# Ledger of designs, part 102: designed miniproteins, single chains

Each design is a single chain, and the fold is of that chain. pLDDT is the mean over its residues in the fold that is shown.

## One batch from the design tools (miniprotein)

Design m3538
Fold by ESMFold2-Fast:
Structure m3538 (fold): chain A 65 residues (1-65)
Amino acid sequence: SMKEERAKEIVAELSERVPDLAAAAVDGSSVQIQLHHLTPETQALVEEAKKRLEELGFDVTVTVT
């Protein structure tokens, strides 16, 4: 679906821009984002990606490991 394709693009872009991203995956209607570190810049990028993904109808889970 076009929504799923867009979600994968958002996740790929986030992965390229967040140096300490542990994992990011799209699975059906859910998106999981895992971080090693939470800096102000990293938090802003993740929050923006989360907002965009939720606007597309995905359930987004963010964890810090």
Scores: mean pLDDT 79

Design m3539
Fold by ESMFold2-Fast:
Structure m3539 (fold): chain A 79 residues (1-79)
Amino acid sequence: EEFEKRQEELKKKSPEVIAENKKLYDDFVKNKGTELKKELDDAIAKGEPREKIYELQKKLFDLMEPDFIAWAKKKVEEE
């Protein structure tokens, strides 16, 4: 829920901010998160509980943490 609220807030920001966030995610999946993304997609396809899907999403974000945190800090500083 909190994550969803933050995503909705982000969507109301400039299109450039949204595009940057998506690019970071896509680049991460290609380089570091490929296996975890497959696990997430498999869990969704199997109809796993939302809790398990959320845990996999969190692991994916944790793996991209250095790049995402660096980007987020810049955006927070700019406000």
Scores: mean pLDDT 68

Design m3540
Fold by ESMFold2-Fast:
Structure m3540 (fold): chain A 100 residues (1-100)
Amino acid sequence: SEREERLKAKVREMLETIRTKSDEEVDQFLEKAREEAKKLTPEEQMALVGALTILGEIRSLPKEVRDKVIDELNALLDDPSVSFDELLQRAFRLVDEARK
């Protein structure tokens, strides 16, 4: 759907921010995104909170591991058969595996 394509595009943008910006800039970006989320509907807030939570988890990983997780998530974003919800579920699994 057009909504799902926009959500995936936004996640790709956020992953590039985590890859290219300093940890301090990423923390500021995520905090601003959380504040902006408070202006959305409850349903939109839940979706965005899930995405922001996983992005915060990715940011907490060591740089080398973080880049690998971002690369794997970008591959999933390029797959049109992967839904936004499935992307989030796989992202949580990738982060969990990266912490082992």
Scores: mean pLDDT 79

Design m3541
Fold by ESMFold2-Fast:
Structure m3541 (fold): chain A 77 residues (1-77)
Amino acid sequence: SAAEESLESALRAAEKVKELLKQLGEEVTSEEVRLEGDKAIVTLTSEKAKAVIEAVGSEVTATIEVDGKTYVLHSRV
């Protein structure tokens, strides 16, 4: 289903974002997953960082807030 594809895309992107945060010295302590129709949203929280990953089908947007800066990444899975 579209929701299943979105969820797979979001979870795959979340793993990559966790690795990126780890390289920046931040370990993810909380991971929340929610579905809104055909959109999957994964929220990752660490001591000093927060990331929100949104996926619709194979399209992924990750918004990462760390060190007072916001990074927005767009990709296709």
Scores: mean pLDDT 86

Design m3542
Fold by ESMFold2-Fast:
Structure m3542 (fold): chain A 60 residues (1-60)
Amino acid sequence: SAEHEKILEAAKNAQSKAEAASAAGEALRMGIISREQLQQVLEAPTAEEAKEITVESIEK
């Protein structure tokens, strides 16, 4: 869907933990990822890791 692609693109372009968390929150709202996956993004120690977890969660 267009919304799914837009959220995935936002996750891929995230430059901070806040931006990655924002994309993950949208993905959760749309039912694309689980609450557990969102928690993993929020607990990530770096922006790079948060972005990677968010992208992988949306793609799987």
Scores: mean pLDDT 84

Design m3543
Fold by ESMFold2-Fast:
Structure m3543 (fold): chain A 85 residues (1-85)
Amino acid sequence: DAATARAIEHLERAYRYAREGNKEKALEHADRAVAAAGETPGADEATVTSIRALAQEAISHALRGNDEKAEEAYERALALIRSLA
């Protein structure tokens, strides 16, 4: 699904920007990832809310240098998006 592919791409960009310390771009791409996830036919409100929370958690930890916690949250968000395909 094209929407799922866009969600994954934007989440990957968000995480990369967060690791580089670019909070503004990280949040912009996180919002785009969540929006794209919500466009998938299998997306319910609870799943989209969970993706948003995990993406925000991953970005927050990455910006603080908490690499392990950032990666855990990122992988959980990514797995939820992939489950929508």
Scores: mean pLDDT 88

Design m3544
Fold by ESMFold2-Fast:
Structure m3544 (fold): chain A 60 residues (1-60)
Amino acid sequence: SVKPLEPLEFTPEQQELKKELTELLKKLGEEINEDKIDYLVHNDPEYAKEAIEGLKKLLE
């Protein structure tokens, strides 16, 4: 469909990225914006992975 009328659907890999990104942001005391996280993971999962790796380094 060229015009999605449904909520965003996530693969198992994208669901894991959402969970990990949210948990890392909580550990850092950052504001959690679920809509922004959902958008990022749905549209650019590679960038989400890079963000997760960057956040992990901040926790070292």
Scores: mean pLDDT 74

Design m3545
Fold by ESMFold2-Fast:
Structure m3545 (fold): chain A 100 residues (1-100)
Amino acid sequence: VEEMVKEFEELVKELLERNKDMPEEALKIFEETAKKIKEIIEKSTPENLDETFKEIQKVLKEASEKAKEVLSEEAVKRFEGMLAELYLHISELIDKVKAE
């Protein structure tokens, strides 16, 4: 779990750095979303990874809905791209842990 948390934190830093020109509201939603996902990952065990992934999917969906309420349509599309990239990498991290 510690290795997965570290890889997740590095991913979040990279996404924030590449997208630092996004509206401040978008960055705040992304950071809050990342914090919630980190907490979910920290509570995960190899036995509950499927539940962990479902919780993460729920948090990502909630972030998307919140972004649609406060961001422009153009900013929402870019934010959705950030969430999709985060989702793909988290899926890879979970698969890696399952294989170990």
Scores: mean pLDDT 79

Design m3546
Fold by ESMFold2-Fast:
Structure m3546 (fold): chain A 88 residues (1-88)
Amino acid sequence: SAVQRLLESGGRLSQAIENGDWQGAADSARSLSDSSLSLKPLSPDSSQKTSDSGLNLADALLNGDKQKALQHAYDLGLNAQQTIDEVA
């Protein structure tokens, strides 16, 4: 399911962060963004916010901006949970 793809992308993101793989974390955040956009027909606003948060997180991680990465990770978690709650 599209929800399963979103959850799998989130799991890969968490694993990459735990391993200190910032490039892998950024790639996973972008994959999560793409996965959330597939949910737009069911959840237009929260899926867009999830996508935007994922892209912002990826950019912050690649730029080494820890404060922005933390903020965008927080926003991503909230928006992704809202998207899952609306479509699950």
Scores: mean pLDDT 83

Design m3547
Fold by ESMFold2-Fast:
Structure m3547 (fold): chain A 94 residues (1-94)
Amino acid sequence: SEMEKLVELLKEHKERVLEVMKEHNVPERDIRSEEALFDYFIKEVEEKKLSREEVIEALEKLRRAYYEQYKDVNPELAEEIVKETEELIKKIKE
């Protein structure tokens, strides 16, 4: 289904973001917190049957939040997460 494909893309994105965070030596506690937030988001998408438009809006807000959080302390991490999120949004719009 379209929803199953969307959820698969979100799960793959979660794994890519967590790996990028690990490569940039983000503390395990913060990585676990981020994983929990992604798991909650994916569950909300599935249970509430969010539209592509609602998911894209949520991802755009998440992209801005990551950029603001990391831009001054780890700009390379900020750039990589933003890029990964933009590529996901592009795939969802297909």
Scores: mean pLDDT 85

Design m3548
Fold by ESMFold2-Fast:
Structure m3548 (fold): chain A 59 residues (1-59)
Amino acid sequence: GISAPKVGFINKPEGITKEQIMAKVSGSDELKEQIANQVLAMAPGASDVPKGAIIINFA
């Protein structure tokens, strides 16, 4: 199995959709979905990004 990467985000708009998040990421559909689910589970105001995380910028 593939270990899920740690993910963070910058400038996440309120009401962002799973489809929009998946469009910002490269990789398999499974990986895109895992990343989108992580981002959607986080509060919109949360911006804490672990070192080595994949950072998604929505600006």
Scores: mean pLDDT 68

Design m3549
Fold by ESMFold2-Fast:
Structure m3549 (fold): chain A 81 residues (1-81)
Amino acid sequence: PLEKIEELAKKSNDIANATTDPEKVDEANREQQKLIDEIKKLAEEHKDEVNGKKFTVKLARLGADGKVQVGDQVIEVKVEE
């Protein structure tokens, strides 16, 4: 499960780094959100193995200057008590 999560995070990061067209940011974010949702689902299904782990994914965003910026989004797996 950890290896699969890392693979999905890498795929999301690759999409973020490849997104250079401001007009494509929304579409790229939609694809990245699907990957993030899959990471969260795997983390939830394998909570005992990944509890307390943080996974950082990169997201392409439109900056105030109209250029594509890449930022970090942290996905944290927690045991809810």
Scores: mean pLDDT 73

Design m3550
Fold by ESMFold2-Fast:
Structure m3550 (fold): chain A 60 residues (1-60)
Amino acid sequence: MEKLKNLSEGKATDEEIEELSKKTGIPKSVLEKANKSEPLSAETGEKLQNAIIELLDEIE
């Protein structure tokens, strides 16, 4: 998914962040912080990584 690549590169648009939030259940504010390379708490960072892994697993 291009949206995940854009998020990992800090290039995700607001619309891409909103779609990822809806698919992963992660709050949009957490995804926005990750996109801006702002520090996340260990708990929220772990939840974000797990959700990304699950989305990648669905592609294959």
Scores: mean pLDDT 70

Design m3551
Fold by ESMFold2-Fast:
Structure m3551 (fold): chain A 74 residues (1-74)
Amino acid sequence: SLEQLKEDYRKLLDHLVAEAEAVLSPEQAAQVRALYDQTMAELDDPSASEAQLRAAVSAFLTGYTRLRRAEAAA
């Protein structure tokens, strides 16, 4: 169901943010937290379609990966 998909995405984002906060600098972890807050607000939209939910999570994962690469390159 759409509600189950939202719940699964929330759990995924919670896990990824916790991992980021454990390994990234405080400044980069704060950027991941900002992406998390934005994406969670999109997941909480009751009118959001499955495609919109998937797009929001994809955008989060893209930003998350970019921040992880920046840390590895520093």
Scores: mean pLDDT 84

Design m3552
Fold by ESMFold2-Fast:
Structure m3552 (fold): chain A 89 residues (1-89)
Amino acid sequence: SALDEMKAIFEEMYKKAKPYMTPEQEKIMEEALEKIKKAKSAEEALKIFQESGSRIFEITDMSNPNDGYVLRLVLEGLSRIQEILEKSK
């Protein structure tokens, strides 16, 4: 299902980003992961992903290459999820 694919994309993104995350970024992503695990619809999962992405963006320091890499992975994940939802309509 679209929801299962979105969950897999988030988990893979988090796994790739985790070594580069600050404790604050990790807390945001862990909270989002727990919410996505409990999501009942693809729409709910998209909203959780968008909210967590916005929170990561707000704390991103683009002078820090690790922060830039984490943000890039989050944006790539969000793009993939949006593409899945567009193709499922």
Scores: mean pLDDT 84

Design m3553
Fold by ESMFold2-Fast:
Structure m3553 (fold): chain A 67 residues (1-67)
Amino acid sequence: SMPLDLERLRALTADELTTVPGIDAERAAAIMAYLAEHPDVATVDQLTTVPGMDEETARALAAWLNA
């Protein structure tokens, strides 16, 4: 993943994250909490370690960030 994509992701609100296919309010909140606690996250694939996150949703997020 690109650093710019992760900076964009970190700037999003939970409501904005719910516009990504497969991400509901619960997943959005979990992603935001994970990113705040793990500033060393370097790739979107590492978000599969977020509770309730799966590879399909991580792929959708990566595609959305590069659209």
Scores: mean pLDDT 73

Design m3554
Fold by ESMFold2-Fast:
Parts: C-alpha cells; sequence; structure tokens
Structure m3554 (fold): chain A 68 residues (1-68)
C-alpha cells in the first residue's frame, strides 16, 4: 500500500533524526501529525491517516472486548 509505504518512510526518517530518543521522536511525530492535519505534506497526511486507521481499529477491538 502506497499510503502505508509513505507513512513508514516518515517513521524511518523520525528514527534516523532522533535515534534512541523517545522524547524527541514524540516531538517529531506530533509535528508531522500537525502537518498532516494542515495538508501541507502528502507524506505527513499519509502518516496522519495511518495513525487514525490504527486508532479506529483499536477502538473497534476495545468495543468488541467490552461486549464479551
Amino acid sequence: SMRRQLAQELLDEIWERAPGDPSKQAELIRQYLEEGRRGSSERARAFLERVREMAEAGRRAAEEIARE
């Protein structure tokens, strides 16, 4: 999937820019998510969409567990 590939490329870039620094990685993630919300970058928008997809999947899984 091109969207997943773009999101992965952005994640790889975050890791390369801040290796072994979770705090700096979190800052970069927040910056790219904000860029995605503004639509200023195709890659950042793909990353935002991937994060939303994961959050939605997690929400649906949690709702299913709650029904058990």
Scores: mean pLDDT 77

Design m3555
Fold by ESMFold2-Fast:
Structure m3555 (fold): chain A 86 residues (1-86)
Amino acid sequence: MSLEEAIKKAVSKLKEEVSKLDLSDSVKQKLLDGLDEIASTAKSVEEFKEGLAAMIESIAPELTEEQLEKLKLLAIKAVEEIEKAE
């Protein structure tokens, strides 16, 4: 699987998981928009990691500690999936 395909697949899975979280519709939309941007712009594992970190940092003030922890775990899993594709 190519890195670009791995990133697209990881983003698609992460979008599905985010939609299942107990978050407000506005927060979900911001996360989905951020993930779409990452899928379009990230050309490396490092850029994908930086994109996820920046997105999580920007949304963190709108999340509870439990919601933030769940989102961070989902991001870690997404990164692991693309690292396996190298």
Scores: mean pLDDT 81

Design m3556
Fold by ESMFold2-Fast:
Structure m3556 (fold): chain A 100 residues (1-100)
Amino acid sequence: KGREVLEEILELEELEEEGKFDEEFRERMIEVAYEVAKEIKEGISDEQLEAAWKNLESQSRLAQLTLAFIYYERKEYEKAKKAAELAGVELEELIKVYEK
Protein backbone atom coordinates (compact mmCIF):
# COMPACT_ATOMS: atom_id res chain seq x y z
CA LYS A 1 0.00 0.00 0.00
CA GLY A 2 2.97 2.39 0.41
CA ARG A 3 3.45 2.32 -3.37
CA GLU A 4 -0.28 3.07 -3.93
CA VAL A 5 -0.09 6.00 -1.47
CA LEU A 6 3.00 7.36 -3.27
CA GLU A 7 1.25 7.10 -6.66
CA GLU A 8 -1.82 8.93 -5.27
CA ILE A 9 0.45 11.65 -3.77
CA LEU A 10 2.08 12.20 -7.18
CA GLU A 11 -1.34 12.36 -8.91
CA LEU A 12 -2.68 14.85 -6.34
CA GLU A 13 0.43 17.07 -6.62
CA GLU A 14 0.07 17.06 -10.43
CA LEU A 15 -3.62 18.06 -10.18
CA GLU A 16 -2.75 20.84 -7.71
CA GLU A 17 -0.17 22.23 -10.18
CA GLU A 18 -2.96 22.29 -12.82
CA GLY A 19 -5.09 24.44 -10.47
CA LYS A 20 -7.74 21.73 -10.00
CA PHE A 21 -8.89 21.97 -6.38
CA ASP A 22 -12.62 21.29 -6.18
CA GLU A 23 -14.44 19.98 -3.08
CA GLU A 24 -14.08 16.28 -4.02
CA PHE A 25 -10.35 16.70 -4.76
CA ARG A 26 -9.88 18.49 -1.41
CA GLU A 27 -11.59 15.65 0.49
CA ARG A 28 -9.42 13.06 -1.31
CA MET A 29 -6.22 15.02 -0.53
CA ILE A 30 -7.19 15.20 3.16
CA GLU A 31 -7.81 11.42 3.25
CA VAL A 32 -4.45 10.70 1.54
CA ALA A 33 -2.69 13.05 4.00
CA TYR A 34 -4.29 11.12 6.87
CA GLU A 35 -3.04 7.76 5.49
CA VAL A 36 0.48 9.20 5.06
CA ALA A 37 0.41 10.64 8.62
CA LYS A 38 -0.79 7.27 9.96
CA GLU A 39 2.14 5.44 8.27
CA ILE A 40 4.89 7.88 9.35
CA LYS A 41 3.66 9.08 12.79
CA GLU A 42 5.63 6.41 14.73
CA GLY A 43 8.81 6.76 12.63
CA ILE A 44 9.05 10.55 12.34
CA SER A 45 11.49 12.07 14.85
CA ASP A 46 11.07 15.34 16.77
CA GLU A 47 14.03 16.71 14.79
CA GLN A 48 12.29 15.87 11.48
CA LEU A 49 9.09 17.56 12.73
CA GLU A 50 11.03 20.70 13.76
CA ALA A 51 12.71 20.81 10.32
CA ALA A 52 9.32 20.39 8.61
CA TRP A 53 7.79 23.12 10.81
CA LYS A 54 10.60 25.58 9.92
CA ASN A 55 9.90 24.92 6.22
CA LEU A 56 6.10 24.65 6.56
CA GLU A 57 5.22 27.55 4.20
CA SER A 58 7.38 26.04 1.41
CA GLN A 59 5.88 22.52 1.78
CA SER A 60 3.31 21.13 -0.66
CA ARG A 61 -0.37 21.28 0.36
CA LEU A 62 -0.38 17.51 0.90
CA ALA A 63 2.70 17.75 3.18
CA GLN A 64 1.08 20.61 5.14
CA LEU A 65 -2.09 18.51 5.65
CA THR A 66 0.00 15.47 6.68
CA LEU A 67 1.86 17.60 9.26
CA ALA A 68 -1.47 19.01 10.51
CA PHE A 69 -2.69 15.46 11.31
CA ILE A 70 0.60 14.61 13.08
CA TYR A 71 0.47 17.81 15.17
CA TYR A 72 -3.21 17.21 16.00
CA GLU A 73 -2.47 13.66 17.24
CA ARG A 74 0.37 15.11 19.37
CA LYS A 75 -2.10 17.67 20.80
CA GLU A 76 -0.14 20.55 19.25
CA TYR A 77 -3.39 22.20 18.15
CA GLU A 78 -1.93 25.62 17.25
CA LYS A 79 0.63 24.02 14.90
CA ALA A 80 -2.06 21.72 13.46
CA LYS A 81 -4.33 24.74 12.81
CA LYS A 82 -1.55 26.76 11.14
CA ALA A 83 -0.54 23.85 8.88
CA ALA A 84 -4.19 23.24 7.86
CA GLU A 85 -4.76 26.96 7.17
CA LEU A 86 -1.66 27.13 4.94
CA ALA A 87 -3.09 24.20 2.95
CA GLY A 88 -6.37 26.14 2.55
CA VAL A 89 -8.31 23.74 4.80
CA GLU A 90 -10.13 24.36 8.09
CA LEU A 91 -8.82 22.27 11.01
CA GLU A 92 -12.41 21.07 11.59
CA GLU A 93 -12.31 19.28 8.18
CA LEU A 94 -9.21 17.34 9.30
CA ILE A 95 -10.82 16.44 12.65
CA LYS A 96 -13.80 14.87 10.82
CA VAL A 97 -11.44 12.56 8.87
CA TYR A 98 -9.29 11.81 11.96
CA GLU A 99 -12.38 10.77 13.99
CA LYS A 100 -13.78 8.47 11.25
Scores: mean pLDDT 73

Design m3557
Fold by ESMFold2-Fast:
Structure m3557 (fold): chain A 82 residues (1-82)
Amino acid sequence: MNEENARALEEEIRWVEENLDEAVDYVAREHGLSREEAREIVEGAIRAARLLAEYLRTGDEALLEEARRLYAELAAKAEAAA
């Protein structure tokens, strides 16, 4: 599939992991969530992004479907918690 896009996404994931507190604070502020709720959303987004990166390397559509499902669940959770 696209290894360059997978690497770029993996670098973004690493940046978020290295700056987790800032990412959690941003999500909490933007969505009116508790820090605990925001952290769960950020961690979930990292998991979904990792599946997307693997899809970009392998072309495995099951990974893309799982990533989309996780992103949709995270969006619904953010809306319900706000």
Scores: mean pLDDT 79

Design m3558
Fold by ESMFold2-Fast:
Structure m3558 (fold): chain A 103 residues (1-103)
Amino acid sequence: MMEEAERLAEEARREADEMSKKLKDTGKKAIETIKTGDKEEAEKALEEVRKATEEGDELSRRLEELGRENPLVRRELIIAGASVSLSASGSLTSVRVTYKSVS
């Protein structure tokens, strides 16, 4: 049970890290596209940002649900200091995922 909970927490952290990278890359591409002034490409880039943000919100909900259903996984996530905080902001430059250290 303990070893399985550690693996589930590690997988959750890796999913959060991959989502963070996807959000950062998508946001950066959208900013670059907006700077070019091409309206059609800017609209497509903004849709990609919205989709990535929605996926991030779904991941956050799944991690919360996983923690509620499995107290050992929740405990391992807390010990690992992994907390996924996704900002859906009007500024693409403020998209980030933060890992908090447990003290």
Scores: mean pLDDT 61

Design m3559
Fold by ESMFold2-Fast:
Structure m3559 (fold): chain A 69 residues (1-69)
Amino acid sequence: EEELRKRREKQRKEDTAFIKKMKELGNPEDEYEKFLLKRELQNTIDIAEEAGRPELVEFLKKELEEIEK
């Protein structure tokens, strides 16, 4: 709800700033795709937590850790 909205707004602002920075740097594909995947997983975790799906949250957190490698 309100906390989730604030989190999404913060992420959107950070995403916009990052995308702008990446465009100025020539938009390196690999780093940009990795960034998008991390953001998507984090947003999905937030949604799963709100929906009361702890098993899905746990699974997604493991996926996020794998992407970090």
Scores: mean pLDDT 69

Design m3560
Fold by ESMFold2-Fast:
Structure m3560 (fold): chain A 66 residues (1-66)
Amino acid sequence: GRVEEAVKKVEEIAKSTPDVLKAAIDGAKIVATLSQQERLEAARELKKRNPDNPAAQLAAEIAENL
């Protein structure tokens, strides 16, 4: 579904991009295309699946506060 596709794209960006802030912003932009409910679900999944990835954690925090 759209949430899973968004989460996977953000995870790919977070793993491949060494600039944490840039990766987080680019990831948050992808999640921002979802509905509010789907965005919150994607943010929760990102935090749960990527506890040790600062870019994924920050992308989720930005997305939750849009």
Scores: mean pLDDT 83

Design m3561
Fold by ESMFold2-Fast:
Structure m3561 (fold): chain A 84 residues (1-84)
Amino acid sequence: MDALETGEKELEELKKEMKELGFPEKAIEHLIEAAKIAKNTKDLKDALEALELVGKAALEAGIITEEQFEESLARAREQVAAAE
């Protein structure tokens, strides 16, 4: 199977999890940006690291809750690891 398609599917599942947790639109936009980075670098970890950084900044700014961010990030890490 295409590695690019697999990577895109994993990021799509991550976006779905964030949506289910009620993340604000701005946080979801950061996820989309991370997905583009992953496509360009061909490395899902780059997208995850970008999500972690922007999510942490959003958390400190009060855009998202601490629990929502930590749960979503944990799920994202597990989904990326499971895809590998």
Scores: mean pLDDT 62

Design m3562
Fold by ESMFold2-Fast:
Structure m3562 (fold): chain A 72 residues (1-72)
Amino acid sequence: DVVAALDASIADLQQAKKYVDQGDYDKAAELASTQGNRGKEAAEYAKKGDGDKAKELLDQQIAETRALRDSL
């Protein structure tokens, strides 16, 4: 089920943002690194402690994943 897989990806990206807000950058990077190109880029910024840039990239990946889901 492609829709369920995309919904799970969105949930993981939202959880990564929550970890950034909590200062748990290692957990944020673990989740974000599996979630497309912007997720991988967000993981690198989280590892550097740049939470604002990490969240910006996570929001971009969420938007791209939602657009794909909405096209189905």
Scores: mean pLDDT 85

Design m3563
Fold by ESMFold2-Fast:
Structure m3563 (fold): chain A 79 residues (1-79)
Amino acid sequence: KKPIPMLSEEEMEEVNRLIREVLATLDKLDDKFSSEEIIRLLGEVMNILAGAIDGMSLEEIRKQAEEVKERAVKLAEKS
């Protein structure tokens, strides 16, 4: 079976930290979101985790985590 390119153990620890940071940002802003918006944002967090499992680079994961945080702030400001 073809090996899937995987992140190292240290890189996976960093992914865990990045996901935790995104979730903390969402928790801080949860009063600003509708139920639909929070579900969408949680879906984006799940996409980051899926990407990490599928061998996405740590740099791409950092970029996606930052984009989710920026989108959360933007949504919080739009109401």
Scores: mean pLDDT 76

Design m3564
Fold by ESMFold2-Fast:
Structure m3564 (fold): chain A 95 residues (1-95)
Amino acid sequence: SITRLILEAGALVALAAMLLYLAKKESDVNTQKELIERAKKLVEEAQKLIDTVESQRDQLSPQQQADLDAVRRDLGAVQKEIEEMEKEVNEKLKK
């Protein structure tokens, strides 16, 4: 089901965002890195689901297209946050 794939992708993105929130509150740099890496894996899985749905975009209802676009936007925001947090953690590990 296309609707199920969109919902699964959205859930993975939401979970990744939660892991990044927990990483920001974590005092141990190694644990922060682990949480960020877990968030990356969830984002990679969400991207695969999005790519699968996007390959059938012309067969989607207007509502499904809107839901897909919303999840893609949220995915992009989370991916940017991962990149920023990885840079910060890598700088801490150098010191």
Scores: mean pLDDT 88

Design m3565
Fold by ESMFold2-Fast:
Structure m3565 (fold): chain A 76 residues (1-76)
Amino acid sequence: SIEELKREVEELMEEAEKLLEEYAKENNLSQEQIEQAKAHLEGLREKMLQAAEEDPEGARAALESLREALEEAKRA
């Protein structure tokens, strides 16, 4: 369902934000760099939530790609 897809988007974005916070601490990122990265994640979140309503198939493909990218990032 679209509601389930939106939930999955939110959960994945929460994971991405946590990973970003960990990376920022380990690599001593500036506050400006952290804010810019968070702004990019928020922009992606908004686009994916809109896509879930307008193009669920495309949104699912994008979510799958993002999941794969996050798993690769966790492994690195």
Scores: mean pLDDT 81

Design m3566
Fold by ESMFold2-Fast:
Structure m3566 (fold): chain A 100 residues (1-100)
Amino acid sequence: MEVPKEVREEVEKLVEEWIKKAENASEEERLELTKELMERIADLIKEKKLSVEEVEAVFNYVAQALSKYMEEHNLSEELRNKLLRVLLQSYTRIMRELGV
């Protein structure tokens, strides 16, 4: 991930915390945890004043980590689509705020 070390470590920590909480969560709770994760990522982007390229790198990392988790845990297609939609909606909103 092509971002400052501090940002990379914080994003990795947020994803690891999501994975740990998701292990014992219902499908509804996993959706809420994903929304919370995206809000925390959005706050980090605003606080650290990340560039468009750095935002892309963060979302690519999060998308890959979540996709790997979904594959390893055999999540339903419906749940996978709901989680990825939350990610895509957050990404689209942030990119609009950055003027792209």
Scores: mean pLDDT 84

Design m3567
Fold by ESMFold2-Fast:
Structure m3567 (fold): chain A 72 residues (1-72)
Amino acid sequence: MLEEVRRLGREVTEEMKALASASTEERERAAEASEAAKRLLALSEEAKAAGDEESVRAVLEMVAEIAAAVAA
C-alpha cells in the first residue's frame, strides 16, 4: 500500500511537470497539488506505521483525486 501511494504520488508529479510546460496558470495549480500530494504520502506512512489500512486506502483515493484535478 505505501509503495502504491508513493507510485501515485510520482505519477501526480509527472503530470504536474507536463502541465508546467503548458502554461504558467497551470503551473501554479500543479504546485498546489504537489504540496497536497506530499502531505498525503506522509499521512500514508504514519497510517502504515499504525497499521491503519483504511487510512492508507483513503489516502490513495485522495491522491487519485488530486491527479485527476491536475490533469484537468
Scores: mean pLDDT 65

Design m3568
Fold by ESMFold2-Fast:
Structure m3568 (fold): chain A 75 residues (1-75)
Amino acid sequence: SPLERFRREVGEAMRRLKALIDAETDLEKRNKLGQLALEFMQRAAELYRELKAGADPDKLIEELRKWLDEVIAKA
């Protein structure tokens, strides 16, 4: 289902963010990455609400992936 596909994409993204956090040895950088992960989850929750309201799942998944790429690039 579109909801299961979206949840799977969010779960995979969070696993990647967690791996990045776990690999970081600088406490301040780890805290910044943790904050970015929280912001990612807040954005994912907003997109999930749009999906439940009938938005196109492919467009929302593309938006989620673009935002994740921006977060990783700034980390």
Scores: mean pLDDT 82

Design m3569
Fold by ESMFold2-Fast:
Structure m3569 (fold): chain A 90 residues (1-90)
Amino acid sequence: MEEEEHARKALEAFAEYVKNQSEEVLKELLEKLTPKEAEYFEALLTVHKAREEKKSVPLEVARLAVETELKALGEERDEAARAAKLAALA
């Protein structure tokens, strides 16, 4: 339960950042997050920035970003959803 809430808050914070895309918003969001939520948020942010810049993403970071989305949506046991999201980041 707590891990799902942390993942959900990280995903919500990431959605807010994508909506505004400002350094000030990024800093404020990171200050509001717990260390666990910040870890999920940073994984999502790293993948997002790498995709925009066409850079490679470390597999462990891509996995953490995918797990964050799956946990936030309650789909952490859906192997097909996990495979599809990981393939989209490869």
Scores: mean pLDDT 74

Design m3570
Fold by ESMFold2-Fast:
Structure m3570 (fold): chain A 88 residues (1-88)
Amino acid sequence: MEEAKKLLELAREYVEQGNYAEALEYLRKAVEIAKEAAEEGKASPEDLLELAEKVREIARLAEEKGDLSLAASFRGAAEELEELAKKL
């Protein structure tokens, strides 16, 4: 989960820079790592919910920057992590 958090910090930096393609790439990698950790029993529901909250914070930043499409992508990822947490 620490790796997924680091990838989200990079995604946040790319959102701040206006580099939306890189932001989406790092979001995708973070979600993939979180899913793998959950499938391997290495992530708790609490870990996934914490990660989802961080993703929602970045979605809010993207919306403040004026990219509603990027914000929607981050919100969708947060919802996916929240649903995954409910299955654990």
Scores: mean pLDDT 85

Design m3571
Fold by ESMFold2-Fast:
Parts: structure tokens; C-alpha cells; sequence
Structure m3571 (fold): chain A 88 residues (1-88)
């Protein structure tokens, strides 16, 4: 939870990202949450190779769903907020 809070403080907030996230299939939402959480856990443990793998998987899911580069930071914040809600 603390890792998610730290990452959230670094990201810009855009309301359109919430709409984009909510439009994604539930399967893709679950995959994005899993990959992002695994990325944060790997980074925190110092396993940069594993973190890079999960980050690539996360970015590939976004790209495959037509997400533009400019939407990635606010969408990441939206996903982190959903993960935080589920862990609380």
C-alpha cells in the first residue's frame, strides 16, 4: 500500500483517464492491475530485471487497447487508485 501511495504522488491527474479505464474490458483491467502491482513489488525488492518485464507487459496491454502515450501517466494513476481501494 505504501508503494502505491508513493507512486500516486508522482503522477498527474486527468479525468479522461478514469473514463478510458472504465471503458476497458474487465479482463484487461485485471491484467493491468496485476502487472502494475508486480512491477511496484519488484522495484521495491531491487529486482530491476523482473520490474522491467512487468512494466513491458503493462505497457503492451495499454498499447494493444489503443491507449496513447499521453494517457499512460494519468491512466497509471487511475489503476493505482483502484488497486489501493481493493487493498484498503
Amino acid sequence: LSLINTKLSELSNVSSAITTYNSLPQENKNLLKTELLNYLEAENSGNHTLAGKHLRNFLNILANNGISYSEVPPLTKTILEEIKKELS
Scores: mean pLDDT 75

Design m3572
Fold by ESMFold2-Fast:
Structure m3572 (fold): chain A 84 residues (1-84)
Amino acid sequence: MKKQEVANKILELADKAAERLRARSPEHQKDADIVRAAGLAMASAINDKEKAVEIGERFAKRASPEAQEEIRKILDEGLKLYDE
């Protein structure tokens, strides 16, 4: 898979994760914004898998448990795309 396609897939995963958080309650809007920001930052580091993981982990550590769960799902699914 081309690196730009991997970046686009990471952004799609982040958008879906943010929608799931927003669907829980209006109070999760900040969590959704953090998940979106994490996805954008990870996609910007698409040429460096280790850097993308580092960025995701840094966002997760400062986020709520719900946002951490969604960021880790993006990390798990996004890392699989690097192997395709």
Scores: mean pLDDT 79

